# Ledger of designs, part 74: designed miniproteins, single chains, continued (4)

Each design is a single chain, and the fold is of that chain. pLDDT is the mean over its residues in the fold that is shown.

## One batch from the design tools (miniprotein)

Design m14548
Fold by ESMFold2-Fast:
Structure m14548 (fold): chain A 94 residues (1-94)
Amino acid sequence: MTFTRRGFYVGQRIQDGRRLYQGYGIYQDSDGNYYMFTVTLDQNGNIIDINITQMSQDQIQNFSDQMRRTQRPASGPDSQTVSRIMDDIIDSIQ
């Protein structure tokens, strides 16, 4: 089964005094179903959390709005590195 990435962005947050980086990706399977993949990394690029949730079509529109609101992180893993980690994880769970 092949997943095709339809959207991607990286944000940052502070939780319990720690700076975290979150990659968000929307993927579509061969049957047309949409999934939101999230990966949480610390400032050193270590994986903290991984979540995959099936999405509705309406949630995809909200994702586009969220991408416009999310500022690019100034430090930590770059968007390309986070994107590759996400794709590697998805490939490993097929």
Scores: mean pLDDT 70

Design m14549
Fold by ESMFold2-Fast:
Structure m14549 (fold): chain A 61 residues (1-61)
Amino acid sequence: DPAIEELAKILSETYGLDVEEIKELIEGIAAGDEEALARLKELVGEVVAELVKDYLEQLKK
């Protein structure tokens, strides 16, 4: 999914995080994993993590 790969790259570059780790968290959130969302909140903050979740919900449509 190009949108997930691009989002993972942006977050990795912005927060200095491993792109593979961020991609795994984004894929988990897209699959409905609440623990993945909680972990992303710890890494990038609540506001950004919730925006990521909302974006992924829009992509599912």
Scores: mean pLDDT 81

Design m14550
Fold by ESMFold2-Fast:
Structure m14550 (fold): chain A 63 residues (1-63)
Amino acid sequence: STEELAEELERRIVRALLEGRISAEQVRAAFLDGDEAARREIARVLGVPVSALTTYRRYRASL
């Protein structure tokens, strides 16, 4: 489900933040500011397609 996929993606984001592979500033830029470069970089670091981050953002915005 979209909820399960969002939870898996959130776990990957948290792990990457704890490992210092991404920053909280990059996460805010990608999800709140519409920074396409930050979004692509996070997708690359997490090993997910950019479309997964777009789906996640829309899911969170709908809550």
Scores: mean pLDDT 81

Design m14551
Fold by ESMFold2-Fast:
Formats: structure tokens, C-alpha cells, sequence
Structure m14551 (fold): chain A 85 residues (1-85)
């Protein structure tokens, strides 16, 4: 699904900006990822909010320099997005 591909791309960009210390860019890309995930026909509100929460946790951990913690949350968010299509 094009929406799933956009969600993955934006979530990966959010993580990359967070690793560079750019919180504002990271949060903007997370919002785009969540919006794209929510456009998938199989997306329920619970799954979309879980993606948001995991993405926020990944960004926070990356900004704190905890790359291992960030990657664990990122992997879980990406798995949920992939499950939508």
C-alpha cells in the first residue's frame, strides 16, 4: 500500500532527525507517519495510537542518546505499520 510505504518513510525520517537532535522535524515526520497509517483501510484507532506512542518513545530515546532503546521502539512501530498492508 502506498499509504503504508509513506508511513514507513516518514517514521524512519522522524528517527533520523531525532538522532541529529532535531526534535521539531522529528515530531513533524512522526505526525505525517501517523496520518499516513490512519489512511490505511485496515487501521483502527487503537493501532494508530499505538504507532504514535511507540514513535514518540523512539524519538525521546534517540534524543537522549539511547540508540538501542530507540531502535527497539522504532522496530515495534514499523511492525505495526507493516501489519496494516
Amino acid sequence: SAAVERAIEHLELAYEYARRGDRDAALKHLEEAVAAAGQTPGADDFTVEAIRSLGQAAILKALQGDDEGAERYLARALELIRSLG
Scores: mean pLDDT 90

Design m14552
Fold by ESMFold2-Fast:
Structure m14552 (fold): chain A 59 residues (1-59)
Amino acid sequence: HMIEELQRDLEDREAARKALEKQEKSFDNYYKTNGEKAKSNYQYYKDLLERERKAIEAA
């Protein structure tokens, strides 16, 4: 799972930030491709990534 992989990288904040950016771009592309089919799942992961980003910023 991509989110679980990012959690391990959070020890290195710089790498984690870049990984989150890549994940966000991946999810944006996934949403464009699958549209409404993945709307609920996309929103869930989007919110999760935003929380992770906020945690990195606040750390």
Scores: mean pLDDT 67

Design m14553
Fold by ESMFold2-Fast:
Structure m14553 (fold): chain A 111 residues (1-111)
Amino acid sequence: MSEAVGFVGENGGEGIREALARALEWIARHGPAQVIVAGYNAATGIFGAVAVEVEGQRPGAPFDPAAPLVSSQVLEGPATAETEEVREAIDEALEALTAALRARQAALAAA
């Protein structure tokens, strides 16, 4: 079963890491077609997000174990020390989400 799911945390980099933890738990249970993790710090205006999706997947279609994964990311706001922390959190989330979705594809291919 494939769905698109999004997770958002507060405080930029910390928010992305918290959202990532929730996203990884969801991927292990459900195998969504698209996962988005984001963090926004209202005090600084910094917003970071990363999305990983199974290419060509449509709502209601079975999860395709052979489909390539595609990713996109955004980082917006004033250039501060927090921007580097959010960038690091985005890189960590991209790696973790890609690995988790690949593992889920492998598990479904083996079943």
Scores: mean pLDDT 75

Design m14554
Fold by ESMFold2-Fast:
Structure m14554 (fold): chain A 69 residues (1-69)
Amino acid sequence: DQAQRQQLIQQLQQQIAQLQQQLARSETNGPMRAILQDQIQRLQEALQLLQQGATLAQVQQHLAELERK
């Protein structure tokens, strides 16, 4: 429960950092830039939900919406 929450927080932080580096360093045009920004935003929302005390199930559902593509 708490250990799983901390692991998920670490995973989200790593994913956000990687996507931010990709957005900052990559030469991205048009739709690709928008997609990366949207992904970063959704991951940040998931991280914020965890920090505010949302359940793991709620956050995992939120993340699944990103991964289904």
Scores: mean pLDDT 74

Design m14555
Fold by ESMFold2-Fast:
Parts: structure tokens; sequence; C-alpha cells
Structure m14555 (fold): chain A 88 residues (1-88)
């Protein structure tokens, strides 16, 4: 699978759009906060994680489970994502 890597910026109070992994795929997400503070949220999994400057999160998001990021402070982060086939 292709690994996609981006650097993104959010102003305080901004949210990303809800992203949902496609049917039949798990999305592996790696987030590294370069500046500020963000919340990673996947409500269907009961997941809410605060990430501060220098902190990293790696998480596998199941097919059909939406997630987003919210900036608690003006934030800059590196996000890396990979689509993996769902294996039983």
Amino acid sequence: AEVKKEIKELKKGEMTDWETPPEGFVRRVKIKVLEGKVIFSAPQLGLTRFLEKGEELEFDLPSGVPYRLLAVKDAKYEIEYELLPEDE
C-alpha cells in the first residue's frame, strides 16, 4: 500500500473534515504534532486523544469508522496514512 505523508496546519478551534476509511480497508494513521495541541477523535470507537508538541499517535482505523482532528491551539502536525486490506 502507498504511504501518504502530509504536513498540515490548523488554527485554534478548527477541525478537519470527517475522514472515513473505504470499505474493505483499514487506515493506519500516524500523527506527529510539530507545534501546538490537537485532539484526535473517533467517536464510534470511544477514542479521544490529546496530542501535544512532540507527541505521536499511531492508530488503525477500521473500515467505515470516521475520524477527525480538532486544534486546541494553533497547530502544525505531520500526518502519515496507509490503506491496508482487512485481513481476518
Scores: mean pLDDT 81

Design m14556
Fold by ESMFold2-Fast:
Structure m14556 (fold): chain A 74 residues (1-74)
Amino acid sequence: SPEIRALVRRAVELVRAGAPEPVIQAELNRLVEALAAEGVEVSLADYAALYKMLVVDKASEEELLAFVEELMAR
């Protein structure tokens, strides 16, 4: 989905720019809402994994997108 790809890219860009945690959380919530709109349920464990990849591991857009695509394939 072009929308999902854009949200993933934006989340990565915000972390790279040093955005404060509430802004990053709001962007992750937007991504989860977009996934829910496409019928993808994100568990608490999946959300924690997304947050860790994005904020702790500083994952690339491609790494984060690959994980999101795995969620969409379930």
Scores: mean pLDDT 83

Design m14557
Fold by ESMFold2-Fast:
Structure m14557 (fold): chain A 85 residues (1-85)
Amino acid sequence: PLYGPRPSKEAIRLAKAWEEVEKLRKEGFLPEIYAGVYLAVTEGLSVEEVIKKMEELVGPFTPKALEAIKRGAEIGLEIRKEVDA
């Protein structure tokens, strides 16, 4: 619930993640990048932790899919750092 006229930091993080995901979607990136962005922004996991968690849940990835996950996680962590500052 809102406790003032401004959205929560969590809502701001998710909105910024959505904006970055929309940009990446227009560039034709793999769906794995979206998972990387959201997992990093919501849980604050490192790039290695995001990769490990995704491989535990979904299984092994191709090098191109791993690159997408890494890029997504880096974007998500930067969003989290910006909003949490």
Scores: mean pLDDT 74

Design m14558
Fold by ESMFold2-Fast:
Structure m14558 (fold): chain A 72 residues (1-72)
Amino acid sequence: SASEAAKKLKELQAKMRQSAADLAPDLTAGVYQIKAAASKATESEEVGRKDEEEARAVERAMEEARRARLAA
């Protein structure tokens, strides 16, 4: 039944939250250190490429919007 499924889902979610909470302190400390080191290396490479592509796309969209406004 829907009520039974809802209760089971609530219990599963509570169990997952408990498991996450139990692992969170150790995972947070370890992952934060690894992420900080990885972010430094990856950010210099990927962010430069993605930011340039996104900046160009936004500039193009803004120019098109400005042209549409001038045509109105």
Scores: mean pLDDT 64

Design m14559
Fold by ESMFold2-Fast:
Structure m14559 (fold): chain A 75 residues (1-75)
Amino acid sequence: KEAIKKQLENDVNELQKMVDAGVEFTPEHFENIKKYYVNKVRQLELDQAANFENQILNASSVEELLQILNQLVEE
């Protein structure tokens, strides 16, 4: 789990850098990012996994997704 969590933390940091740089995501890229993180959440086997999966899938922007992912990293 530690290896997956460390990778998740690194991935979230890279996503934050892209958002801070003003990178625009197409709807296709945004959906692919959501799918990637849903898979990571499932691998972590957290008590809150279903809640985070639902929040990720319902995120309407990359900024909202990033807020959810920052909460996930704190687990």
Scores: mean pLDDT 77

Design m14560
Fold by ESMFold2-Fast:
Structure m14560 (fold): chain A 70 residues (1-70)
Amino acid sequence: GASAEAAGEKALAAAQQSVDNALKAAAARGVAAEGKVERLGPTKAQATVTADGVTMVSTYENGVLVSLTV
């Protein structure tokens, strides 16, 4: 339904914003970084950022951060 689609878009937007911000910060510091966003479900998305050998995984549900692993 439209409400589930909107929640999924919020989760994806939050995950993508996290990746974009991390990549911009790394670029400003001259650090090589890569990131990806994956949709885990109708309302859930995950962002993975790898910079300088460190990988950070953040999971978003309804646009809210629910899990962070470094």
Scores: mean pLDDT 80

Design m14561
Fold by ESMFold2-Fast:
Structure m14561 (fold): chain A 97 residues (1-97)
Amino acid sequence: SEEEKKVEEAARELASRILFEMVRLQADGSDINNLSEEDKERIRNIVKREFDRLIEKYGKDIALEAARRVAEEFEKSPLPGWQEVGKIVREVAEEAA
């Protein structure tokens, strides 16, 4: 469906923005497998901004579903840093729900 395509597009955009920020954190000297509280706050701020942009572009329902899918996929990662990022995405989505 067109709605499903929009959810997939929004999820890809959110995941790509988070992946880019994780690469930047690693370049800045952060351990992506052991994120500090400062690193987590930086990710949270980026996720909030991207989530707001997705709400504006796709609407709240699509943005929420996209964020939940991204959170679920990151939480399934065997890597602790990605699990923490998944939790942050979930928290941002729940605050907006």
Scores: mean pLDDT 88

Design m14562
Fold by ESMFold2-Fast:
Structure m14562 (fold): chain A 97 residues (1-97)
Amino acid sequence: DESLKITIENYITYLSKVFGVEKEELEEWLKNKDLKKFEEYKEKAKKNKDEDTLRILEILYLTTIYKIEPDLAMGIIDGLETEEVKKAKEKIEKKKK
């Protein structure tokens, strides 16, 4: 999906600037599904009360780890109760096991 690739690329570019890390480093720990790196960066964003960065990290986490489309990932984070979002949440719960 070309639109999905563009969205992920834009988020990686944003996080690269926010955290002062190379895009290649971000792409590598996303590819390797490095949950510890996600947790470290989420804690930094929480400490700085940076809701935009937290939202982007959660979207990337859901998209790369659980293969959720970005729009559905945003719906989950924003607390939407559509059937599509509910199905995506069930998929995540099944994968967490």
Scores: mean pLDDT 75

Design m14563
Fold by ESMFold2-Fast:
Structure m14563 (fold): chain A 72 residues (1-72)
Amino acid sequence: SELEQKFQQLVQQARELIERARELADRKGSPVAIYLVGQLEKKLQQLEKQGSSISDLQQLISEVQDLIRVLE
């Protein structure tokens, strides 16, 4: 379905953003940032497992983008 395709696209976008955030956190050597990235990874895993809404994925993407801005 179109909703499934959109969900999969948002999951992929979230994965790519989390990977970028992890690289930035590791480079900065901030224990707090490393911890926060780990929490975002766990959230994505839960959202994938539970068949979460598009809105939940969009909120997660926004949270990851906010963290990336702080780490830049």
Scores: mean pLDDT 86

Design m14564
Fold by ESMFold2-Fast:
Structure m14564 (fold): chain A 61 residues (1-61)
Amino acid sequence: SEAEKIMNEANERVEKIFKEGYERALQDPEKANEISKETTEEAARVLREGYEKAAELQKKA
């Protein structure tokens, strides 16, 4: 379904966000906590947006 595609895309973006965040933290350990927080917040937004779009599709059905 379209909802599943949106959720899968959100999950793929989250994986990339965490991978990039992890690499940045390794390169700049002094900012690791800030990078981790920003990475987590961005990942949460991507997941929330994806799930909201999936729910919106159900309303249109």
Scores: mean pLDDT 81

Design m14565
Fold by ESMFold2-Fast:
Structure m14565 (fold): chain A 64 residues (1-64)
Amino acid sequence: SDLNEAGRIASKLAKPAVEEWVSKYNPEDVTFEVSFSDEEVTLTVKAGDEEKVFTFSVKELLSL
């Protein structure tokens, strides 16, 4: 579905910013959560005691 594709693209775009930060944690302590609204995809990454949130427009993601 388009939402699954948007989530995949959002994860791919967030990857460079996330990889350096999460590299200091065990992979099993890292959680990725994708939330969808009508117009936005929100990727929440939790690693240990830290949380980062990335928000992307579905319109922008699907135009890539």
Scores: mean pLDDT 73

Design m14566
Fold by ESMFold2-Fast:
Structure m14566 (fold): chain A 79 residues (1-79)
Amino acid sequence: ASKQEIVNTYESLGYEVIAVGEITSPKDYIVLYRKGGKLFIQSSTHKAVELPDGTDPEAAIRDFAKDKGYELGDIDIYT
């Protein structure tokens, strides 16, 4: 799936997409989104984790990638 397809999928569920980080190998996406006023981060292989309100979007994506051992490509921020 493309980044736009991931954004469209999350938005179709009623979530506000804040940032998306591309994982290059294996190809996947880290998604930072708001659901019910709470901030969450996940990938296709990792369940959603709640983050503190006011967390920096780029830092959250980079920290998630580092914690999981992912190599990051582009990061898009939507706010």
Scores: mean pLDDT 83

Design m14567
Fold by ESMFold2-Fast:
Structure m14567 (fold): chain A 57 residues (1-57)
Amino acid sequence: ETVTVESNEELVSLEGRKAKKITKPDGTLIAEDVDLSDPEVRALISSHGFPVKVELA
C-alpha cells in the first residue's frame, strides 16, 4: 500500500511502521527497507522535502 505523506506531522503518524520504498512524486528514490521511527530516516525525508510517496511494508 502506497501513502502520500505531505508533512512532517503525517510522517510522525507513521512511527512504528516500516517502509519498503520511499520516493518523490518525480520518481526519485529516497530510501528502501527503512524504519520510519528512525530519526535519520525522518531527517533524510525532510531534506528532500514533501510530498513523498511511502510504500509501506
Scores: mean pLDDT 80

Design m14568
Fold by ESMFold2-Fast:
Structure m14568 (fold): chain A 68 residues (1-68)
Amino acid sequence: SMDEEIKKELEDLLVREYLRAVAAGDEAAAQRIVELGKEAKEKIDNGEDVKEVKEETLKRLREIREQR
């Protein structure tokens, strides 16, 4: 389904960004990405719209990148 595709894209993106932060030695960014992933999972598990969760998560990932 579309929701499963969006979940997969979001998981793949979060894993990629986490590995990038780890490789850069940015422990603060890596921790924030883990927390962001847990928050996104909780929201989806609680029945929030997967597309809205993706958009919010992408916005917060951008903020993490801009801070380091």
Scores: mean pLDDT 83

Design m14569
Fold by ESMFold2-Fast:
Structure m14569 (fold): chain A 71 residues (1-71)
Amino acid sequence: SPVMKEMRRLYEELKRAIEEGKVDEAERLYVEMQRLFQENRSSLSPEEAAEALKILAEMGQLVTDARRKKE
């Protein structure tokens, strides 16, 4: 679906931001992903919702790890 393509795009952008040391940008992308998921939750299939939740968990972990490394 277009929503899942956008979610995967945001995930790729977040990984690039982390590689570039742009932790604040990665945090903004994570917030955008959370908003996208919330806005589209009712239109996602159960399978798409499961994939989106997995991506969200992975993004959250990457942001947390990057924030710790920046300190």
Scores: mean pLDDT 85

Design m14570
Fold by ESMFold2-Fast:
Structure m14570 (fold): chain A 92 residues (1-92)
Amino acid sequence: HMADLSEEEIDELIAELKRLEEQGLHPVFVEGVMVDIARTLLAAGKYELAKRVAEEAIKRFPNSKTAWKVLAEVYRAMGDFEKAEEYEKKAE
């Protein structure tokens, strides 16, 4: 389960997704997998890891409304309502 992965294992998974994209995996699958990982970590209460994955998704897919939405959800869960509102505006 993704929620059981360590920070080191998450970084390895992100690197492998990048390699798969370079080998022809469609970017939409990489974006979707990263968003799903961030949401799973968020649901598991692993807010710091969820934040890191969501921020990495934004760095790679800055126009992804779904990535901005999950980043806003992570900041809200962490109690940073100002950042959550800022990022929700990016998701619209």
Scores: mean pLDDT 78

Design m14571
Fold by ESMFold2-Fast:
Structure m14571 (fold): chain A 75 residues (1-75)
Amino acid sequence: SMAEQQAIYDSLPAELQAAIEAAIADPANEEALRLIREKAATLPSSTVAALGEYLAKTHGAAAGPILDILEGLLR
């Protein structure tokens, strides 16, 4: 559910949440995208999948660069 996906987002480290917000505001923010890649790689695949679904539903196209990173981690 959306509430469960939001709870997963809210449980993420503050640094990762800040990096996600920065990358949504500026998709060209290479430092934010690097941090997302590094931190998300340490998360369980189920958490990465739920995070991707949440960001796609809440931010749509603005989450595109982040979704590309998360999808890469699931392959």
Scores: mean pLDDT 84

Design m14572
Fold by ESMFold2-Fast:
Structure m14572 (fold): chain A 66 residues (1-66)
Amino acid sequence: MVEELLEKIKKKIEEIREKYKASDEEMREAAERAKAGEELTPEEAELALAQAGEESIKVYEELLKK
């Protein structure tokens, strides 16, 4: 189910946050740099992926309310 997939994504996001002790702002900045086509370090790439995952979760949660 989508709900189980969302839980797996949430766990991965939390693991990335704990690994790098990254703030929400740092994750958001990495995602913006990725969208701008800038070269990312492996750390920045993981932070950008985690931010995209968190944004996707919010979108799916809103869709599930409908």
Scores: mean pLDDT 76

Design m14573
Fold by ESMFold2-Fast:
Structure m14573 (fold): chain A 72 residues (1-72)
Amino acid sequence: SMLEATSDVINRSTGGLGSGRSREGAIAAVEAAYEKGALSEKGREAGLKVAESHDRTSGAAVWSAAVKGDES
């Protein structure tokens, strides 16, 4: 259910951009969550590192990495 909850957060935060979970939308969601204090610097770094490593990284992968980084 964590992955399902993560997907729901991405959809709400990005307004459901494109088909599936867009990488760009997830990056915007991670940055917005960090600016609002809802995500730690560790979580932000984890998500952005995954996004930067792969030009085809899914938004779900970016957001999942950010949430897991924050919880670690």
Scores: mean pLDDT 62

Design m14574
Fold by ESMFold2-Fast:
Structure m14574 (fold): chain A 83 residues (1-83)
Amino acid sequence: MEELRKKALELGKEGVRNAELGKELYEEGKRTGNAVTFAAGGILLAGGSVDGELAVRLGEKAGDEEAIELGKKALEIAGGKLS
């Protein structure tokens, strides 16, 4: 369970980081018309969403509320932009 808890936290933290950076790049690419920056933002938002979902699922199995909350935060950031 300790290994699972650590992995869930790592995924949650990475998911939030990727979703936040992805949102910034996606908005910047849209604002400047830079297709590469826009695409990079989209990829990071997708990655943040995947990591966030995994963090929630693994966090629930491990009983780690912090991992679940980080995963939800990543999904909200990524989902709000991809929606």
Scores: mean pLDDT 82

Design m14575
Fold by ESMFold2-Fast:
Structure m14575 (fold): chain A 96 residues (1-96)
Amino acid sequence: IEELAELILRAVENGDYDKAMELLEKLKQKLEEEISKIKDEELKELLLDSLEKLVQAIKDTIEKAKKGEISQDEAVEKVKLLMEGLIKIAKKIKEA
C-alpha cells in the first residue's frame, strides 16, 4: 500500500497523470478487497465511503492538473495530503 502511494506521488511529480490514475485504481481495488474481509458491517460501510471520497478527491485533483487548471506543484501538495488520509484508512482496515 505505501509503495503504491509513493509510486502515485512520483507519477504526479513527473506529470505522468495517466500512470498516476492507473496506479490509483490498483490501490483502490486492493483496499476494497481488504475492506470486503471486515466482519463489522458498520465499520465496513464507513471505510468504503471514506475510501470512495478520498479516491474521488485524488482523481479530481489529477484531472485538474492534467487540464492545467492547477499547477503541478499544487497537485503534488494536494495529492500528498489526500494520500496521507488514504494511508490512515489502510491502517484502519488492517486493524479491523
Scores: mean pLDDT 83

Design m14576
Fold by ESMFold2-Fast:
Structure m14576 (fold): chain A 100 residues (1-100)
Amino acid sequence: GEVFGLSDEELDQLVRPDEKLREVLESVGLTEETLTVREVLYGIYEYLSKENLFAGPSRPNIVILKDTLLGEIFEVDEIDVSDIRGIVERILKHSTPVAE
């Protein structure tokens, strides 16, 4: 099925996260070298929740990444978590696609 306006084909693509992104994912229990984009996306949401990075009820979809490892990786101070495609694009920028 389609999740957040993304096709199953896009979300089930296998990627190899870079070393810094893997550090974030390992902190939430994702220790495998290759993961689907869907698994990386859910790992990022678990990281955001674990670290309590949400800006609060006035900006419920905004997470504050300034001075965090994920903010350093994505090179941003804030992300809108409802922009799922933007997050997926950042995942792909910081990952190597697995051929086949």
Scores: mean pLDDT 80

Design m14577
Fold by ESMFold2-Fast:
Structure m14577 (fold): chain A 78 residues (1-78)
Amino acid sequence: MDQQTMNMGRSGADSAIDWDRRHRDDQDMIDRTQQGVQDGIIWLYRQSRDAAQVFVNRVVQGGSPRVQQAAQQTMQQL
């Protein structure tokens, strides 16, 4: 279970980074991406804090500054 949840964290982060990169010039899509990152981290945290941390670390390394900030702020509030 833990290993699968960790893999979901990595895949989710990579998908969020890719989605943000494709839609960075569309404000509605940016807002939806930030909300999706927040919801994804909260969902992962309920399953495993480590999986949520993996998601955040991945986003911080490859995401845009706004997505990095959304991920870090969400994790700090949990």
Scores: mean pLDDT 76

Design m14578
Fold by ESMFold2-Fast:
Structure m14578 (fold): chain A 85 residues (1-85)
Amino acid sequence: STVEVSGLVRVAVPAGKVTTTVAVDARATVVSASGTEFEAKKDGDLALGGVRALAPASAKSVTFTLTVTGEDGSVRTATLTVARP
Protein backbone atom coordinates (compact mmCIF):
# COMPACT_ATOMS: atom_id res chain seq x y z
CA SER A 1 0.00 0.00 0.00
CA THR A 2 1.07 3.59 -0.68
CA VAL A 3 0.01 6.94 0.74
CA GLU A 4 0.33 10.45 -0.66
CA VAL A 5 2.55 12.87 1.30
CA SER A 6 2.58 16.59 0.51
CA GLY A 7 4.36 19.68 1.71
CA LEU A 8 5.61 23.17 0.95
CA VAL A 9 9.34 23.87 0.53
CA ARG A 10 10.71 27.41 0.66
CA VAL A 11 14.00 28.44 -0.94
CA ALA A 12 15.68 31.79 -1.60
CA VAL A 13 16.15 32.28 -5.36
CA PRO A 14 18.58 34.37 -7.44
CA ALA A 15 17.29 37.14 -9.70
CA GLY A 16 16.48 36.23 -13.30
CA LYS A 17 15.28 33.04 -14.92
CA VAL A 18 15.42 30.01 -12.61
CA THR A 19 14.57 26.33 -12.83
CA THR A 20 13.56 24.07 -9.95
CA THR A 21 13.77 20.32 -9.41
CA VAL A 22 12.47 18.20 -6.57
CA ALA A 23 13.77 14.89 -5.22
CA VAL A 24 12.55 12.57 -2.45
CA ASP A 25 14.31 10.05 -0.25
CA ALA A 26 13.18 6.61 1.02
CA ARG A 27 11.01 4.55 -1.37
CA ALA A 28 8.86 7.55 -2.28
CA THR A 29 8.16 8.68 -5.86
CA VAL A 30 7.63 12.34 -6.78
CA VAL A 31 4.10 12.94 -8.08
CA SER A 32 4.20 16.70 -8.63
CA ALA A 33 6.07 19.91 -7.94
CA SER A 34 5.09 23.51 -8.67
CA GLY A 35 7.27 26.39 -9.85
CA THR A 36 9.48 24.37 -12.21
CA GLU A 37 10.47 27.41 -14.31
CA PHE A 38 9.97 31.10 -13.52
CA GLU A 39 11.71 34.48 -13.39
CA ALA A 40 12.55 36.03 -10.01
CA LYS A 41 12.29 39.81 -9.66
CA LYS A 42 15.31 40.17 -7.35
CA ASP A 43 17.96 38.14 -5.58
CA GLY A 44 16.66 36.65 -2.35
CA ASP A 45 13.02 36.32 -3.44
CA LEU A 46 11.42 33.28 -1.81
CA ALA A 47 10.06 30.50 -3.98
CA LEU A 48 7.38 28.30 -2.44
CA GLY A 49 7.30 24.87 -4.04
CA GLY A 50 4.32 22.60 -3.53
CA VAL A 51 5.56 19.00 -3.52
CA ARG A 52 3.78 15.62 -3.51
CA ALA A 53 5.09 12.07 -3.36
CA LEU A 54 3.74 8.52 -3.10
CA ALA A 55 5.35 6.70 -0.20
CA PRO A 56 4.93 3.19 1.24
CA ALA A 57 2.31 3.18 4.03
CA SER A 58 5.06 1.85 6.35
CA ALA A 59 7.36 4.89 5.79
CA LYS A 60 7.92 6.94 8.96
CA SER A 61 9.10 10.07 7.13
CA VAL A 62 9.66 11.51 3.64
CA THR A 63 12.34 14.11 2.92
CA PHE A 64 11.90 16.47 -0.04
CA THR A 65 14.86 18.34 -1.51
CA LEU A 66 14.12 21.37 -3.68
CA THR A 67 17.00 22.56 -5.89
CA VAL A 68 16.95 25.93 -7.68
CA THR A 69 19.36 26.72 -10.52
CA GLY A 70 19.88 30.30 -11.73
CA GLU A 71 20.95 31.54 -15.16
CA ASP A 72 24.52 32.00 -13.85
CA GLY A 73 24.68 28.35 -12.76
CA SER A 74 24.28 29.18 -9.06
CA VAL A 75 22.52 26.46 -7.05
CA ARG A 76 20.38 26.84 -3.91
CA THR A 77 18.69 24.02 -1.99
CA ALA A 78 16.09 23.58 0.71
CA THR A 79 14.79 20.46 2.44
CA LEU A 80 11.53 19.52 4.14
CA THR A 81 10.97 16.38 6.21
CA VAL A 82 7.36 15.27 6.67
CA ALA A 83 6.93 12.87 9.59
CA ARG A 84 4.18 10.26 9.69
CA PRO A 85 2.73 8.51 12.76
Scores: mean pLDDT 70

Design m14579
Fold by ESMFold2-Fast:
Structure m14579 (fold): chain A 97 residues (1-97)
Amino acid sequence: MTPTEIYAEVLGTVASKNGDETVYIPVPGSLAGTRTKIYAEVLSKYPQIKKLIVGPVIDGGTNTPEDREKGIKEAKEAAKEMNEKYPNLEVEVDEKM
C-alpha cells in the first residue's frame, strides 16, 4: 500500500468503527500534495460517508497566523475540487485550524 492508501484506510476504519457518515481528515504535510487522493480513497472504501470535513495540514511545526491562513485557503480549494468530483457529498472546511 502507498502512504496515501495506508492513511486513508486508518481514517476510514476509525469512521466505520464509530458508524459515522461524517469523516474529518487532517493530512500530514508530507501527504498534502495528495490530499484529494486521500479523500477519494476514503470515500471509495467507505461509501456510507456522506460528509467530508477537510482538516488542517499537520506540518509538525509551530503554526503561524500566515500558515493558518494559507492552510485554510488550500483546504477550501481542496473542498471545491471534492465537491465538483462528488456532487452528492457534503464538503466542509474546518476553519478553526
Scores: mean pLDDT 73

Design m14580
Fold by ESMFold2-Fast:
Structure m14580 (fold): chain A 84 residues (1-84)
Amino acid sequence: STKNEFLKSVSNLSKKIAELVKRGDTDEAAVFAAMVRSIMKTHHPEYKELIELLDQLQDAARRGDVDKVEELSKQIEELTKKLI
């Protein structure tokens, strides 16, 4: 399913964003988070809770908040599993 593949990709990208923040690549992480959010908002605006988590992920990535990015990445993974 294209929807299931997309949701799995969002989960995987959120984990990559967390890895980038841990490495100190906060600017790159924030750019990727912004792109994922924009794609989600454009193609799946109905996933409001997921969009809200992606907004928080972008802000945490910009701040270099490793603990918060890890927490949000796990929440995104759990939510995407429920939507599949």
Scores: mean pLDDT 83

Design m14581
Fold by ESMFold2-Fast:
Structure m14581 (fold): chain A 67 residues (1-67)
Amino acid sequence: KGKELYDKYLADRFGKDGSGTEKGPDIRTLGGPLSDPLENLVAALKTKYGDKLSEEEIRAIVEYLRQ
């Protein structure tokens, strides 16, 4: 599930709840040129973590963060 992937790959940088740490900003503030904030977040994570995470896994993380 997205929580497990988030905890494994992103929680150390963005915090357990995604609100940011000294290592990285609030994950929800990752912007982009698209009008949809969800697609902007998917694109940003795919750019930074696409070598470690598939688009399917990234979308699972984004869905977890929307809860």
Scores: mean pLDDT 69

Design m14582
Fold by ESMFold2-Fast:
Structure m14582 (fold): chain A 80 residues (1-80)
Amino acid sequence: MLSPEEQKEYAEEQKRMDERMEELRKNVENLSEEEILEKVKEIARELKERIKNPRALSLLLARLLAETTDILLELRKKKE
């Protein structure tokens, strides 16, 4: 289990990631798939730099991947 410090760090980074993903969703129609992927890569890099616990990092990256996939699927449906 995460230490109290790691739990606080995890919760703060999860909120930060959720806020950035929400901003991305609001602007998704104005972005290319490549621009979306570049923004996601930047978020992933920021998470890797800040989160020292590999389990916490892996869980956040898995969440990021799932949300990114949903955004790309929604974007493609609009182009059909």
Scores: mean pLDDT 77

Design m14583
Fold by ESMFold2-Fast:
Structure m14583 (fold): chain A 73 residues (1-73)
Amino acid sequence: SESEQLFQLLMESAVRAVVESGNAETAIQLLRLAQQYGFSEADIKAALDELAKTLSPEQQARVRAVLAEYEAA
């Protein structure tokens, strides 16, 4: 569905912002945008965990740090 495609794009864009640009603020904004479209925090966590499996340990640590900041907000 278009909703699933949008969610995937937002999650991939958030990971890219962290990994390629080091931009945690942009990543958090994209995660919040996904929540505004009705995706749960659990769905966001699951998608980020799945995407993180394709990353190096250092990149995975950066994504986990951004997720922790997002959860605390």
Scores: mean pLDDT 84

